# Designs tried in a protein design run: designed miniproteins, single chains, continued (3). Part 14

Each design is a single chain, and the fold is of that chain. pLDDT is the mean over its residues in the fold that is shown.

## One batch from the design tools (miniprotein)

Design m8452
Fold by ESMFold2-Fast:
Structure m8452 (fold): chain A 85 residues (1-85)
Amino acid sequence: SSLEKKIEELKEKLGELQKQLQEKLKNKDYEGAIEIVKEITKVSLELIDLAIKMTKDPAERELLEKNKEQFVKDSQALIEELKAK
């Protein structure tokens, strides 16, 4: 389906962004690393939102929503840590 293709494309993009992040961190390019973390966050949130839409289990949906909130907080904390360098 078009949805399954979108998920695979987002996963592939996430993998490439994670590789770019590792290179930025290795080179101590913290400004570049922050921009990649922002893009990783956007792609990851889109994947989480698709998972929430696809689940038919209310308990699983609640868990995904809580995990989404925690992921946003963790991503923001990482960006602030990188800004301090």
Scores: mean pLDDT 88

Design m8453
Fold by ESMFold2-Fast:
Structure m8453 (fold): chain A 107 residues (1-107)
Amino acid sequence: MQKDLRIRAQSAISGIGAYLIQAERLAREARIQGDNARYEELRAKAAEYQKQLTQALIAGDDPAQSEELAKRGEELLAVLTKDEIPKGYTRSAYDYVMKQLNKVLKG
């Protein structure tokens, strides 16, 4: 595995993590406003992204450096709008995704 692949994979994980956090916030706002259709749409989209990211992570020999994860994460991020993606990807967004993955894999 190359150092650039590690950076790409970590960026993809962080980006998707930031999206999932943002989607949860937007879903809560929609529910408060009584927009149940928007709430369900946002939850379904977030669940699908989490599922695809999890599948890509477990398909790689090293989840933190997977070429499949880098490609899948980049594809998922490419179709998101600017309002769905926070401007800063942080280590906390990466840790959020990895914590969710570990929960799924361990039960």
Scores: mean pLDDT 68

Design m8454
Fold by ESMFold2-Fast:
Structure m8454 (fold): chain A 92 residues (1-92)
Amino acid sequence: EPLNEAQKLYQEFLSTLSEEEIQELRDAVRKDDEESRLLLLEYSIKLTDVEIKIAEINGDEEKLKFYKEQKEELEKILKSKDFEKADELAEK
């Protein structure tokens, strides 16, 4: 049950992205401008939401806490536009 729902959540997340949105994300990685970095950061927050739901389904309290803290930090970076801090977070 938990593993099947987790796999479905990942597939649903990926299927929500249109080919146009996937192309925008690919272009964003290459452009390295403020708009592109914001788009990638918003995508990272959405992916973290999927990871939180998977941790809840699995009853993994340690991962749940970790991903909730990561989401809070990513949201702070998005608000402040501190992209250097986003790069630091990605290295950990």
Scores: mean pLDDT 73

Design m8455
Fold by ESMFold2-Fast:
Structure m8455 (fold): chain A 66 residues (1-66)
Amino acid sequence: AVGTFALTLMLLGWSREDAIRVAEAVKDLLEKLTNKQASQVAYEASKAPTVDEAIEVAKRKAEELI
């Protein structure tokens, strides 16, 4: 799930460095998700204007799916 999340952010135009930062920050939540759910969370997080806001969106959306 962590790898799927990072790859989805990169496919949506995020840099590798920023995609990895978000994925690592929410890793424990992503490990509880399916790859499909991780991609959905990444898509929602991708709409955030900053890495810190993307982390907060990812946490909230992942918790909604658990």
Scores: mean pLDDT 84

Design m8456
Fold by ESMFold2-Fast:
Structure m8456 (fold): chain A 75 residues (1-75)
Amino acid sequence: MNEEVKKKVLELAEAGKYQEAEKLGNEYAGLDTSYVDKPEVQEVLKKRYESIKTGKQLKPEEEKELEKKLLEALK
């Protein structure tokens, strides 16, 4: 991903705009953004961007639960 797009995505995430950050990143990559509006996906995105923002690694169990929630939302 382009460095400018990464910077804008992080700025949106720092402002708490996790859905907008994900949509921007996915649109640049040519990916579908329709799943981003699902409430369960929003919770997953919030957790992942908080991890990136704070530099704190998610616990393996928490990462697995987030991945499971995302996969269920994509069904």
Scores: mean pLDDT 68

Design m8457
Fold by ESMFold2-Fast:
Structure m8457 (fold): chain A 70 residues (1-70)
Amino acid sequence: MKQKLLDLSERARAAGDDGTGDMLEELANDSTQSPLGLASGLEHASRRSREAGDDELGDELLKLAAELYE
């Protein structure tokens, strides 16, 4: 999970969305985050990414959040 979030953070920053990138980097480095808390953070990052016009990143983040509910 951590490496995937860091990769998605870099992808967001490459697209010009530093805010989503910073959020994903913080989620990747937060060792105290519960699975439900991480899922909520990913849903928030997905919404932000979509508002910035990156629907593909938004869809990827929602998929990761859904996997955490299993």
Scores: mean pLDDT 79

Design m8458
Fold by ESMFold2-Fast:
Structure m8458 (fold): chain A 88 residues (1-88)
Amino acid sequence: MDERLAELEARLDAAGVSPELKDLILETFRKGLEGKPLTPQQARLVFAILLYNAGVVTLEEAAAIAGFDPSKAEDLRKALEALGIPTS
């Protein structure tokens, strides 16, 4: 396993991210680091994170782009914080 993914996993766990979202993020980043093609769901997650970090979308819009229900916006916020993206 890439050492950077181990550090990311520890940060996601510390932030209280759900196991389901944590697994999706780790698999997405692992595939990216290995140069493997992303699934449509994984690609949407990357775009949601990138658009939110760029200030183009709200947290709720980012959750919708990633294919999550609005009730999961708080889980996504924790994940973004763990990735070093401010969610204020």
Scores: mean pLDDT 81

Design m8459
Fold by ESMFold2-Fast:
Structure m8459 (fold): chain A 67 residues (1-67)
Amino acid sequence: MSGQELFDEYDTDGDGTLTKEQAAEVLHEILGVSREEALRIIDEVSRGRTLTREQLGAALGLAGLKS
């Protein structure tokens, strides 16, 4: 499953954002990184409480470089 498909699954309110916890689950499912590592990566791309689809893409790219 792609990050886009998982984003849509977790974005239950359809506002185009995920909580950091939901975004961490997406990173865990796609890349197999721990949820704690995923949250650390997410904190590098988002300074707020939520992640946009573009910020999730950036987090996936950053995590892939660390794989």
Scores: mean pLDDT 74

Design m8460
Fold by ESMFold2-Fast:
Structure m8460 (fold): chain A 83 residues (1-83)
Amino acid sequence: SLPFTIDPVQHAILQVVGRIRERSPPEDHPTLDEAIELAKAGNLEGAIQLLVKVVGPEELRQLILDIPDITEETKQYLLQLIE
């Protein structure tokens, strides 16, 4: 296990971006790539705001809740950033 090598919130955002990318047209991919760069830089709020612009807050909440390998604490933190 690598408990401190990858930030759980950053990992969760990358998983959500991957799921959005699979469903999104190529025109949205640059915005998704920007969200990844913001998350890697530690700008978690900026990353979430870009994802809200692509899929909207309702779909983003559902995607976060559907991530299997993420703790409830991480899910609640991400949901709070959408507010």
Scores: mean pLDDT 79

Design m8461
Fold by ESMFold2-Fast:
Structure m8461 (fold): chain A 100 residues (1-100)
Amino acid sequence: MRFLVLLDLRLRNVSAAELEALLREVAARIRERFGDRVVDIGYHVVDAEHAQLAVVVEAPSREEAERLAEEIVRIVEEVLKERGIEAELRVRVLELPEDA
């Protein structure tokens, strides 16, 4: 089954270039850690204080998808800590249609 893990990031005092670099590093670490479990990763910078990260994961159940979402949040928090950036994170896990 495929699930969309959608993270909404609210940041302060971060340049657009720093935000782009942060999102790129997060995406790379997610790919490295989860490999074949990650179907797709996308991110969108709404503005300098707001970004969205979308991760499509393959999981046998919603419970496993939620566990993957928790690990993804941990990666985001780890990268934020390493860069000295403070952010508010919101996460949603959505089941994708049957063609997934």
Scores: mean pLDDT 82

Design m8462
Fold by ESMFold2-Fast:
Structure m8462 (fold): chain A 58 residues (1-58)
Amino acid sequence: MSEEEKAIEAGEKGGVLAAIQNGYATSESAARYAEIVGKKEGVDPKKAAEAARKYTPD
């Protein structure tokens, strides 16, 4: 995966993690968790957060 694909994956994981922890994911909670996932996986946290906002479940 490219760096961009890794950021998208981290964003998606952030959204899932927010839903697990809070019972539902919002754009804000997904972005916060995506930053944590991104840092842990060596991905730009800002890009991960933006991906989480884009892919947050409605």
Scores: mean pLDDT 74

Design m8463
Fold by ESMFold2-Fast:
Structure m8463 (fold): chain A 77 residues (1-77)
Amino acid sequence: SMERNRQVVDRFLAMLDQLRALAQTATPQQLQDILQALELLRANFQAWADQNNLPQAVRDAMLARIDELIALVRQLV
């Protein structure tokens, strides 16, 4: 259902926000771990979105948010 999909997207957003917060005080080693976690989060989100026929606009918006944080973390490592 659309409501369940929204709840799952909200969980991915919460995980993304947590990783963003952790990146602000992270050591170089922790930043590498955060980058790996973000890449895994991206892959897991894409797989889940494909399996659940998530609307393309919602998918693109979420991937853009993940890619933005990946780019920011890559600048810090």
Scores: mean pLDDT 86

Design m8464
Fold by ESMFold2-Fast:
Parts: sequence; structure tokens; C-alpha cells
Structure m8464 (fold): chain A 74 residues (1-74)
Amino acid sequence: MKVVTVTYTPAPGLAGEIGIIAAKHGGRVLSGDSATNTVVAEVPEDQAEAFKKAIEDLAARRGVTATVEVRDPP
């Protein structure tokens, strides 16, 4: 598994859509913080790039920005 941190411009429902995309890539949400507009998810290593692209596509569709950071679990 990879741990992916998504930081996004505030938008209604966006954190929920990120969670749905994580689930579609065989992953799950570990935490979310509305104060920092951040969602942390874990996804399979072979899905990490596809997940990142899906989040970038989501941000483009919603007219918002999202920064995606992929790291190894602690």
C-alpha cells in the first residue's frame, strides 16, 4: 500500500468524491481534515498513479486545485 495525501481547494462534496475514487482503486480513506482541506488515503502501490490521475481529473472537472503526495506507509 501507498499513503496518498490530497490537499484541495474547498468545494462541496469533494472530500466524499476523493473517498469514492480511493475505494474504486482498491483503497480506503484513513483520515480527513476539513480545517486544512486534506484527505489521507491508502491505495495499492500499482494503483497509486491511477488514483493520482483520477484526483487530478476530478479537480479539473470541478474547476478546483488538488495537490497529491504519494509516500510509503510509516
Scores: mean pLDDT 80

Design m8465
Fold by ESMFold2-Fast:
Structure m8465 (fold): chain A 75 residues (1-75)
Amino acid sequence: SAAEAQARRLLAAGEEAIENGSYAHAAEAYGAAAVLLDPAVAERMRELVEQAKKPETAKEAAEEARRLARELLAA
């Protein structure tokens, strides 16, 4: 579907961002992908995006957003 194709593009953008250490950008991309696949996760993804903007939680938040987005795409 168009939504799955867009989610795959956003997931790829997130992978590139996390590889470059751009955790806030990665979380935004993974969050957008996850919400396209399952709107019910919108609030959780918004919280992860906010946590990814803070240096203390950025990497862990981006990694959790990646895990959830990948899990939803694999379902």
Scores: mean pLDDT 86

Design m8466
Fold by ESMFold2-Fast:
Order: sequence, then structure tokens, then C-alpha cells
Structure m8466 (fold): chain A 79 residues (1-79)
Amino acid sequence: SATRQQTIALFELTVLGSEVYFIEKHADGLSKDVAIKELNASKDRANALRAEYGDLFSDEAQERLDELMKRINELLEKL
């Protein structure tokens, strides 16, 4: 059902958000190359989540995913 798919999308988005938060908080402890690699991996996961759920999850979930993608790109630009 759409409700179940939206719930799954929100859980997956929450997990991804936590991963990005961890990378951001611990970036100063990483080499530039490692930080870039980890952020690009997170970007790939975010793009995969959008591709799978883009037409199915709520406007709120889509906005949260877009904000997360923007955050990843901003972090990559600072490296």
C-alpha cells in the first residue's frame, strides 16, 4: 500500500540522514579523500532512494530528501 511504502521511505530516509550527520560531525577526523568518498557514497544512496520512491512517498519525505541532497552537495563543495 502507499501508506506502507511511505513509512518504509521515511525509515530509510531517517537512516541515511543519520549516516550523513555522522560523516559531517566527524569530517575533521577524516582525510579529504576519505571524506569525499563517503559523501559521494551517501549521495549515491540518496539518488537511489529518490529513484525508488520519488513518485510514491509524501511531499514531506521528498522535501527531507531534497534538503539532505543539498546538505551533501554543500559538504562536498567545502572539501
Scores: mean pLDDT 79

Design m8467
Fold by ESMFold2-Fast:
Structure m8467 (fold): chain A 70 residues (1-70)
Amino acid sequence: SLSDDIEKSLEELLKELEKIKDAAEQVRRLQYVIERLKELLKTASEEEKEVLEKYIKRLEKEIEKRKKEI
């Protein structure tokens, strides 16, 4: 399902971020992903929109956490 696919993509993204030493670079990468997800929201179904919005909020919290370390 879309929810399962997004959860796996999120887990993979977070693992990739752990390899990046620079917190500012981690934030830039997360911001890029959020922009792509927001573009997907423009054409998403109502069900897909709910799942995408949930993951965007989670990524925004990850950005806020990392910004405190910059």
Scores: mean pLDDT 79

Design m8468
Fold by ESMFold2-Fast:
Structure m8468 (fold): chain A 86 residues (1-86)
Amino acid sequence: SIEKIEEAVELAEEGKYKEAAELLVEELKKLGMTDAAKNAQHFLEQKKYKEATAIALYGLSLYYESQGKYELAKKLLELAGKLLEE
């Protein structure tokens, strides 16, 4: 749900990357974003929580762009980019 994605974004902004990534992977699975969920899960298993969060946010940004939710997609994409640059 969008509510769970907003919760995960808040967790990521607080630096709680493990919790954020776990929520985002579950949301990707619910949306059928299988490849994005598997990629983010791989980083979770490696304990690369920041990278897992960024990959999951990127996957969700593509989903919401496809649904016409451009403002949400942009927010998720920008956060993913910031996490990958740091």
Scores: mean pLDDT 87

Design m8469
Fold by ESMFold2-Fast:
Structure m8469 (fold): chain A 102 residues (1-102)
Amino acid sequence: SPLEEVEAALENVIRTVESLLKEAGVPQEEIEEVKKLLEEYKKKLLEAYRNRDYKRAEEEVEKFEKELEEKFPGNPAIETIIDLIRAANRELLRRLRAAEAA
């Protein structure tokens, strides 16, 4: 189902982010904080997708990006992660809208 695909994609993003942060030598406590933010973000995004509320999904993306920038200012690894999340979310929204239109 489109919702199961969205959930799987978000789980893959979380795993990819954790791997990238570990390779970059980010302290484990900071990795755990990023993972906590990603898990809360995942819950909110999945809720929006269940309700087919694409506007709310976009708002949750913007809120999460802002929260990451505020908590980790000037970190290039976080900028890369934000870009990865933006790309993943654009693709997920595109696929979900296409599935609804079909």
Scores: mean pLDDT 77

Design m8470
Fold by ESMFold2-Fast:
Order: C-alpha cells, then sequence, then structure tokens
Structure m8470 (fold): chain A 118 residues (1-118)
C-alpha cells in the first residue's frame, strides 16, 4: 500500500526528499499525496511542501482540504491539487496541460467539481 506524506516517519521523509531530487535530476515528473485529517497532518504537509517544492502554504489554509497532491515537473514547475470535503477539487500553481489532465482524472475518480485557482 502507498503511504501518504502525513504518515511518513522522519527517516522516510528524508528518503523521499532524496528520491524526489534524484528523479527530477533524471528528467522525471513526481506526484506526492498527503492526507489532512488533523492539524498535525496539515503541519506535516506544510513542512513537506516547503522542503520539497519551496512552496509556503499556511496550516490554516491546508486544513480546508482532506487530500493534497503535489506535482513537480523535471523543470521544477509546481502544481498543487487540493481536494475539499465538499467535493471541490482545486488546482493551483504552475498549471500545465499535463497537470490539468491529471486533475480532471482525479475529479472524475472522486466525483468532484474541478476549479482552477490563479
Amino acid sequence: MAKYLSELTEEEREAVKAQVDALLAAGRDITLVSKVKSKEDAERTAEFLREIAGVEVPVEELMKYKEVYLHITADRRVTLILLKEDGTLEVRGDVTPATLENARVLAKHYGAELKVVE
């Protein structure tokens, strides 16, 4: 079973950071998933977004969402795909056609309404 970012140990987080850097350097795109069930999950997600993608998202903002997808392209473009409990899926950041298509697939899977946020 795949682990969510909020479920990783400190050692597993360091391993994921190293793997992400290696894959991006090899020309690969990366998608990471975090579940936000608590303030602690939101705090861990915020730390990971800062450390991996250099993106600052307030903990209070992340608490509005139940799942967060971080997409990073090999050329370091960052897209966030954010699923709300109300069935809205928001796409933010450097949205490419590929990341928008991934968001549409997720929206269909969850039965969610897709919104692109500038």
Scores: mean pLDDT 79

Design m8471
Fold by ESMFold2-Fast:
Structure m8471 (fold): chain A 94 residues (1-94)
Amino acid sequence: SLEELIEKEREATEKILEAIEAGDYEGALKIVDEMIEWAKTIEDEEVREKVVKSLEGLRKAIEDAIAKKWSKEDAAALARALMGELIRELERIK
C-alpha cells in the first residue's frame, strides 16, 4: 500500500543516513538497491516509475560520494533532501 511504502521509505532514510555518516557507502547502496527491488513490485505503474527513478537518482548521488566528490555531511544532506522530496510526493498522492 502507499501508506506502507511511505513508512518503509522513512525507515530506509534513517538507515541510509546512518550508513553514510559512518562512511559505509556500500551499506547505503545496498539499502537503496533493496528499496529499488521492493519498488519494482508496486502495482501502480505511475507510482512505481516515480519511486524507482527517484531511488536510482539517490543511488547515483551515493556513487558520486564514493568517488569522493562529496563530503559525508554533503552526501547525507543530499540523501535526506532526495528521500524527503520522494516522501512528500507520495504523501501528496495519498
Scores: mean pLDDT 79

Design m8472
Fold by ESMFold2-Fast:
Structure m8472 (fold): chain A 65 residues (1-65)
Amino acid sequence: AELERIVQRAKETIEKVKKGEASLDEVGRTLREMRRAAEQSPEVRKALQELLDAIVKRMKEKLKK
C-alpha cells in the first residue's frame, strides 16, 4: 500500500516536471521519499530513474536558452 502510493506520487511528479509545473520543494520531497523506498522496491527504483531523467532533460532545455 505505501510503496504503491510512492510509485503513484512519482508518476504524478514526473508528469509535472515534463510540463514545467513542478516546484523544487515538490520534486525534493518526492526524491526523498523514493530514495528511502528504492532499496525495497524495483518499481520505485525504476520510477526514481525516470524522474531523474526527466529533471536532467528539463535542465538541459533551460541551459540551451
Scores: mean pLDDT 76

Design m8473
Fold by ESMFold2-Fast:
Structure m8473 (fold): chain A 55 residues (1-55)
Amino acid sequence: KSELEIMNEEVAKGLQQLAEQVKQLQAQGITVSVDELEQKVDELIKKIAEEMEKK
């Protein structure tokens, strides 16, 4: 469905940026908790969904 396809693209972009930040932290010896990362991803998805519903 077109709405899901658009949402997938927006989520993919956001996740790509988050993944790059996590990789940089891991390269420096800092390990981010999966729970904390999951919260950030969930917030990003909610914001995208709300913006799409408004438009």
Scores: mean pLDDT 72

Design m8474
Fold by ESMFold2-Fast:
Formats: sequence, structure tokens, C-alpha cells
Structure m8474 (fold): chain A 55 residues (1-55)
Amino acid sequence: SAEEKKKAMLEEVRKNPNDDVLISKLLQEYSRIIGHDTSKAAEAMVDMQEEKEKA
């Protein structure tokens, strides 16, 4: 599901907060699952930025 993919994406960001290539790939995969919903993609980007700042 999209929820499960988002959780997996955020876990990878926590492990590799400076791996921009990996983060880009994960966002592309998530975008496909949500049908390229830009609102949901923006929400995911904010959540990722918060995880990067916590690291």
C-alpha cells in the first residue's frame, strides 16, 4: 500500500539522510504508487525533510 511504501521510504531516509540518489528513487517509486498525486508527493517530501533534520 501507499502507507507501507511511505514508511519504508522514511526508514531509508533515516538510515541514509545524505543519499540524495536513493531518496530520489524512493520518491519516484512512491509517486508511481500514489498515481503521481502532487499533493501527496509534497507531503512525503516534508516528512522526509523532517527525518533528515532529526538525523
Scores: mean pLDDT 74

Design m8475
Fold by ESMFold2-Fast:
Structure m8475 (fold): chain A 73 residues (1-73)
Amino acid sequence: PTREQAQQQIDIARQGADMADSLGRHDEARRSYDLVDRGEDALRRGDYDSAVRYATQGTDISGRAVADSLNRS
């Protein structure tokens, strides 16, 4: 991936974490934020593959939390 693609995935992951946190899924949001931080660190190092990998993992965690919360509403 490019730097721009990695940044985009990190931004998406952060938005997902914010949404999970807003829905009261604080543990999943915290785990997703940790992965966003790791993705940002990888991006600063020029490791775009790792940045995308961490961001995707964060999105998966927050996305499942959001879906679960909405299905119970």
Scores: mean pLDDT 84

Design m8476
Fold by ESMFold2-Fast:
Structure m8476 (fold): chain A 114 residues (1-114)
Amino acid sequence: MTLKDARLGPARLLVLVAEDVSLEELQRLIDIAGMSKEELKEVLKEAIELAARTGAAEKDYEKAIEEILKIVEYMKKLLGMSDEEIIEILEEVKKKLDPEAQEIVDKVIKELKK
C-alpha cells in the first residue's frame, strides 16, 4: 500500500494531469502500482479536492477547473462512470471545501450539465 500511495497519490496524479499524460500511460502507472478501481476512484476524488483547494488558494480558477475536468475524463475512461455519477462525487467533494473552492467545483458541475 505505501509504495502505491507514494507513486499515485492525489498530488502525483495532479502532476500527471499537468503533464497531459495519455490514458494509456496512466493505465500503465495504475497497473504497475497495483491499484484497484475503488482505490483509483478515491485517489481521483482526493485529487479533485486538492485541485479545488489549490486553485482557490492561488486564485487560479481556470487552471483548477481544467485540472478537475481532466480528472473527470479519467473517471469516465478508466472507471466507466456517467456524468450523473461524477456530479454526485463532485457534490460530495464540495461539502468538504471552503466557499472559494466550492465555486471552482460548481463551475465544473455546470460544464457537465450542459
Scores: mean pLDDT 79

Design m8477
Fold by ESMFold2-Fast:
Structure m8477 (fold): chain A 92 residues (1-92)
Amino acid sequence: SLEDKVKKIEQKAKQLKKELKKIIDQLKKDPNNQKTIDKLNQIIDEINQLIKEAEELAKKSKDKKIRHRAIMISSELSVYIIEANVLLHEIS
């Protein structure tokens, strides 16, 4: 169902946000750690994929509540991507 799809996106978004915060904290302590930088890039890619899934769900859903939830999570995740890319630029 569309409800199950949006719930899975929301759950994965919460998990990726927690992972992102941990990796950002690690990079602030050791900005030259290539393995941590690689992990950050992997998380950014996963978040970008999840944004696309949320945007697609928003376009396809006829349910206003599901559309709203999908738009909200896509917007929130986009802010996290901007913050992560700013950090990557600062340490490069």
Scores: mean pLDDT 86

Design m8478
Fold by ESMFold2-Fast:
Structure m8478 (fold): chain A 88 residues (1-88)
Amino acid sequence: STDEEYLRKGRELVEKALEAVEKGDILTAEIEIGMLYILYGLAKLLHPESRAVKALDEAIKLIEKAKTVEELKEALRKALEILDEALK
């Protein structure tokens, strides 16, 4: 389904961002997060009632609150949990 496609892609982007941050590759993490914002914008524009929109919004809000690298790691781990729960 469209919901599962957006959720799986969102999960992939968050997982790659987390791996990059854990390696100290902040630029790659920022690129993956940027792609997550694009994915969310597309989901909200094209499928506003999708459960993927709500899950991606919750994930992005956690990421936006992070002010340090350690907070970003924690936010990305929680974002991954949100997306995994939405895929059940």
Scores: mean pLDDT 89

Design m8479
Fold by ESMFold2-Fast:
Structure m8479 (fold): chain A 64 residues (1-64)
Amino acid sequence: MEIDVEALRGLSLEEAARRIGEQLGLDPKTVEEAIRAVKEGVDPRALPGPVRFVVTLIRAALEP
């Protein structure tokens, strides 16, 4: 699966997370949990695999 990370860089945190979830066919609850984890600075290693993956992609898209 190819995710267009460059297209995500122009989006808000919430929009980027939802777009990633839609492309990967993830449950909306997983996407919401990933958004919360990013906002709260939760260690990705403490998160379930799908949530951790979304958090990693959001950070890659939004970090310089």
Scores: mean pLDDT 73

Design m8480
Fold by ESMFold2-Fast:
Structure m8480 (fold): chain A 77 residues (1-77)
Amino acid sequence: MAEDLRQAAELIEKLAKELKESKDPLEREILEALIRMVAAVVSLVDPEVGREVLELIDEKRYEEAVELLRKKAEELE
């Protein structure tokens, strides 16, 4: 579980960086969908954390979503 949250944080961080650099509308839609998919997978592992992460993603607060996932992963170690 801790490893799953850590990997989710790394994936969202990478995808969010690509999203900031992208100017292509289709590429941005794909990146946003991928970020949401990662958050949905987190919800299957931990519904409470997944909900909080999805709320942050909906507000485009990607850095805070990554920090939340890392914090929760550290608490589970």
Scores: mean pLDDT 82

Design m8481
Fold by ESMFold2-Fast:
Structure m8481 (fold): chain A 76 residues (1-76)
Amino acid sequence: KIEELTENQLLILSILERYGDKPVSLEELVEEAVKELGLSRATARRHVNHLVSLGFLERMADGSVRVNMEAIDKAR
């Protein structure tokens, strides 16, 4: 579950926690991960998409993402 996440995926979740329950555009999240973690945009997008597939992030219809706090709590 959450223990199966890589350090970079956990750090991306920590970045999103700064926005609270507000949706963040995928592009803005990717740029923040590039800036804070030194990842390529492709690698950052891959990690975000993986977190969405695991249910830790919810993808909105416009492509923005937000933290699924219930899934995080259930995984801990």
Scores: mean pLDDT 73

Design m8482
Fold by ESMFold2-Fast:
Structure m8482 (fold): chain A 78 residues (1-78)
Amino acid sequence: MTAAEQALFDKVREIGRELRRAQAAGLPPDRLEELVSFVKRAVNKALEALDKGNYDEALSIMDEALERVRRAVEEAAA
């Protein structure tokens, strides 16, 4: 595993933790399903970018996904 792959998977784990926090905070099921679907698409795009050697693009995609999930947690907690 390269350092870039490790960083990507670390972000995926963090996104997973934030998704669980959104669920625990009471995010509506429809919103949670939409968020999970978005994350799955983002992970696939990031893996495609990583496979092509576009490491900065892969990390950027994951950073945007993480920020969106964090916003959903904040929204659910409000």
Scores: mean pLDDT 81

Design m8483
Fold by ESMFold2-Fast:
Structure m8483 (fold): chain A 74 residues (1-74)
Amino acid sequence: SPVDEALERIREAKTLEEVAEAVKALFDIPNPTREQLERAIRVLEEALKRPDLSDEQKMVLRIALGLVRRRLAA
């Protein structure tokens, strides 16, 4: 599914460009389900624990996490 592909891209992303493209792919999905949003939150939280990512890459992920949480709360 497009959601699974976007989440896998987030897990595998190593550069700032890859992080930005993976996040964009996630947000380009029209009408994600509650389950898909909850799964995205878990994947983003795990990505933020990665020691190999820069502070700039983690900032992009934190913004994405905030947006997904806001969408889930709506």
Scores: mean pLDDT 88

Design m8484
Fold by ESMFold2-Fast:
Structure m8484 (fold): chain A 59 residues (1-59)
Amino acid sequence: SAAAQRAQATLLGSEGLIAKRRGDTAAYDKVVAELRALRATADAETQRIIDQLLAMLES
């Protein structure tokens, strides 16, 4: 469901921030790849959330 995809995106965003703060490059790269994969099948609202999360992680 769209709600499940949004929940997954939020969890991945949190995991990505933790990995970034720890300098865990492998975990960070995995999260970024998973967010991009989720984006490919997501609705427009979820894609917008994922784009914001990716921008935050890559800054």
Scores: mean pLDDT 86

Design m8485
Fold by ESMFold2-Fast:
Structure m8485 (fold): chain A 66 residues (1-66)
Amino acid sequence: MVGSIVEAVTDFHPATEEDLALKKGDLVIVLGEYTGPNGQVYLLVRSMKTGEEGWVPEDAVRIVEE
């Protein structure tokens, strides 16, 4: 999944300063992945628009290109 382009399917509001804010339709590139103890997947992404990096939950995005 690293190097994939994903699209925000909803607005995402950061819970921490390490999180990236998303607006529906934003495109980001996946830089990394973390699976939490309960199986929740988080993606470290970079905004293609701003160059900002941060964590987003996998369920807030969908793969646009594999």
Scores: mean pLDDT 78

Design m8486
Fold by ESMFold2-Fast:
Parts: sequence; structure tokens; C-alpha cells
Structure m8486 (fold): chain A 94 residues (1-94)
Amino acid sequence: MSLEELEEELTRELEELARALEEDHDEKKAIQYENRIFALVYEGYRQGHPAEELKRVVERATRRVLSRVTDPETAARLQKVRDAVIAVLDSLEA
């Protein structure tokens, strides 16, 4: 998986997370999209992408989705997911 493909997939999963929170009001579905986001980033790490590059991809994808989110609670949730993913990547960095 290229970093560009990873950014596109992360953007899609983050958009679905926002939709689950704002349109569907489905917390279980939101948790499923969060799990997919973590799995995608971890797979990028396993494929040999440096943690620093993965952090930049996560930050760009999150900013792209946040630019379309008007609800502050949804925005806060997306920011929490971004921060949690970055924290995991920081823990993996030697």
C-alpha cells in the first residue's frame, strides 16, 4: 500500500466515522470505524512506512475531514482518534 492509497483509505474511514456520529447516531458503528482506522495505520507500519510519514498522513487525512465537519462534538472525536493513533505510532518509534 502506498502512502497516497493509505491517505485515501484513512480519509474514507474518517468520513464514515463522522457520518456514524452525525447522521446515524450509531456509537457501535463509530467504534468499528475507529478500529479500522487503527488497523490501517498499523498495516502501513508493518509494510515498512516510517512512523513519521504515517503521522503526516494521519494529520492530513484528519484535517481534510475536519474541514467539512461543523459539529464540535464530532470534530472533538476525530481529533481524539488522530491523537490516539499518533500516540500509538510514537510508542512504536525506536
Scores: mean pLDDT 86

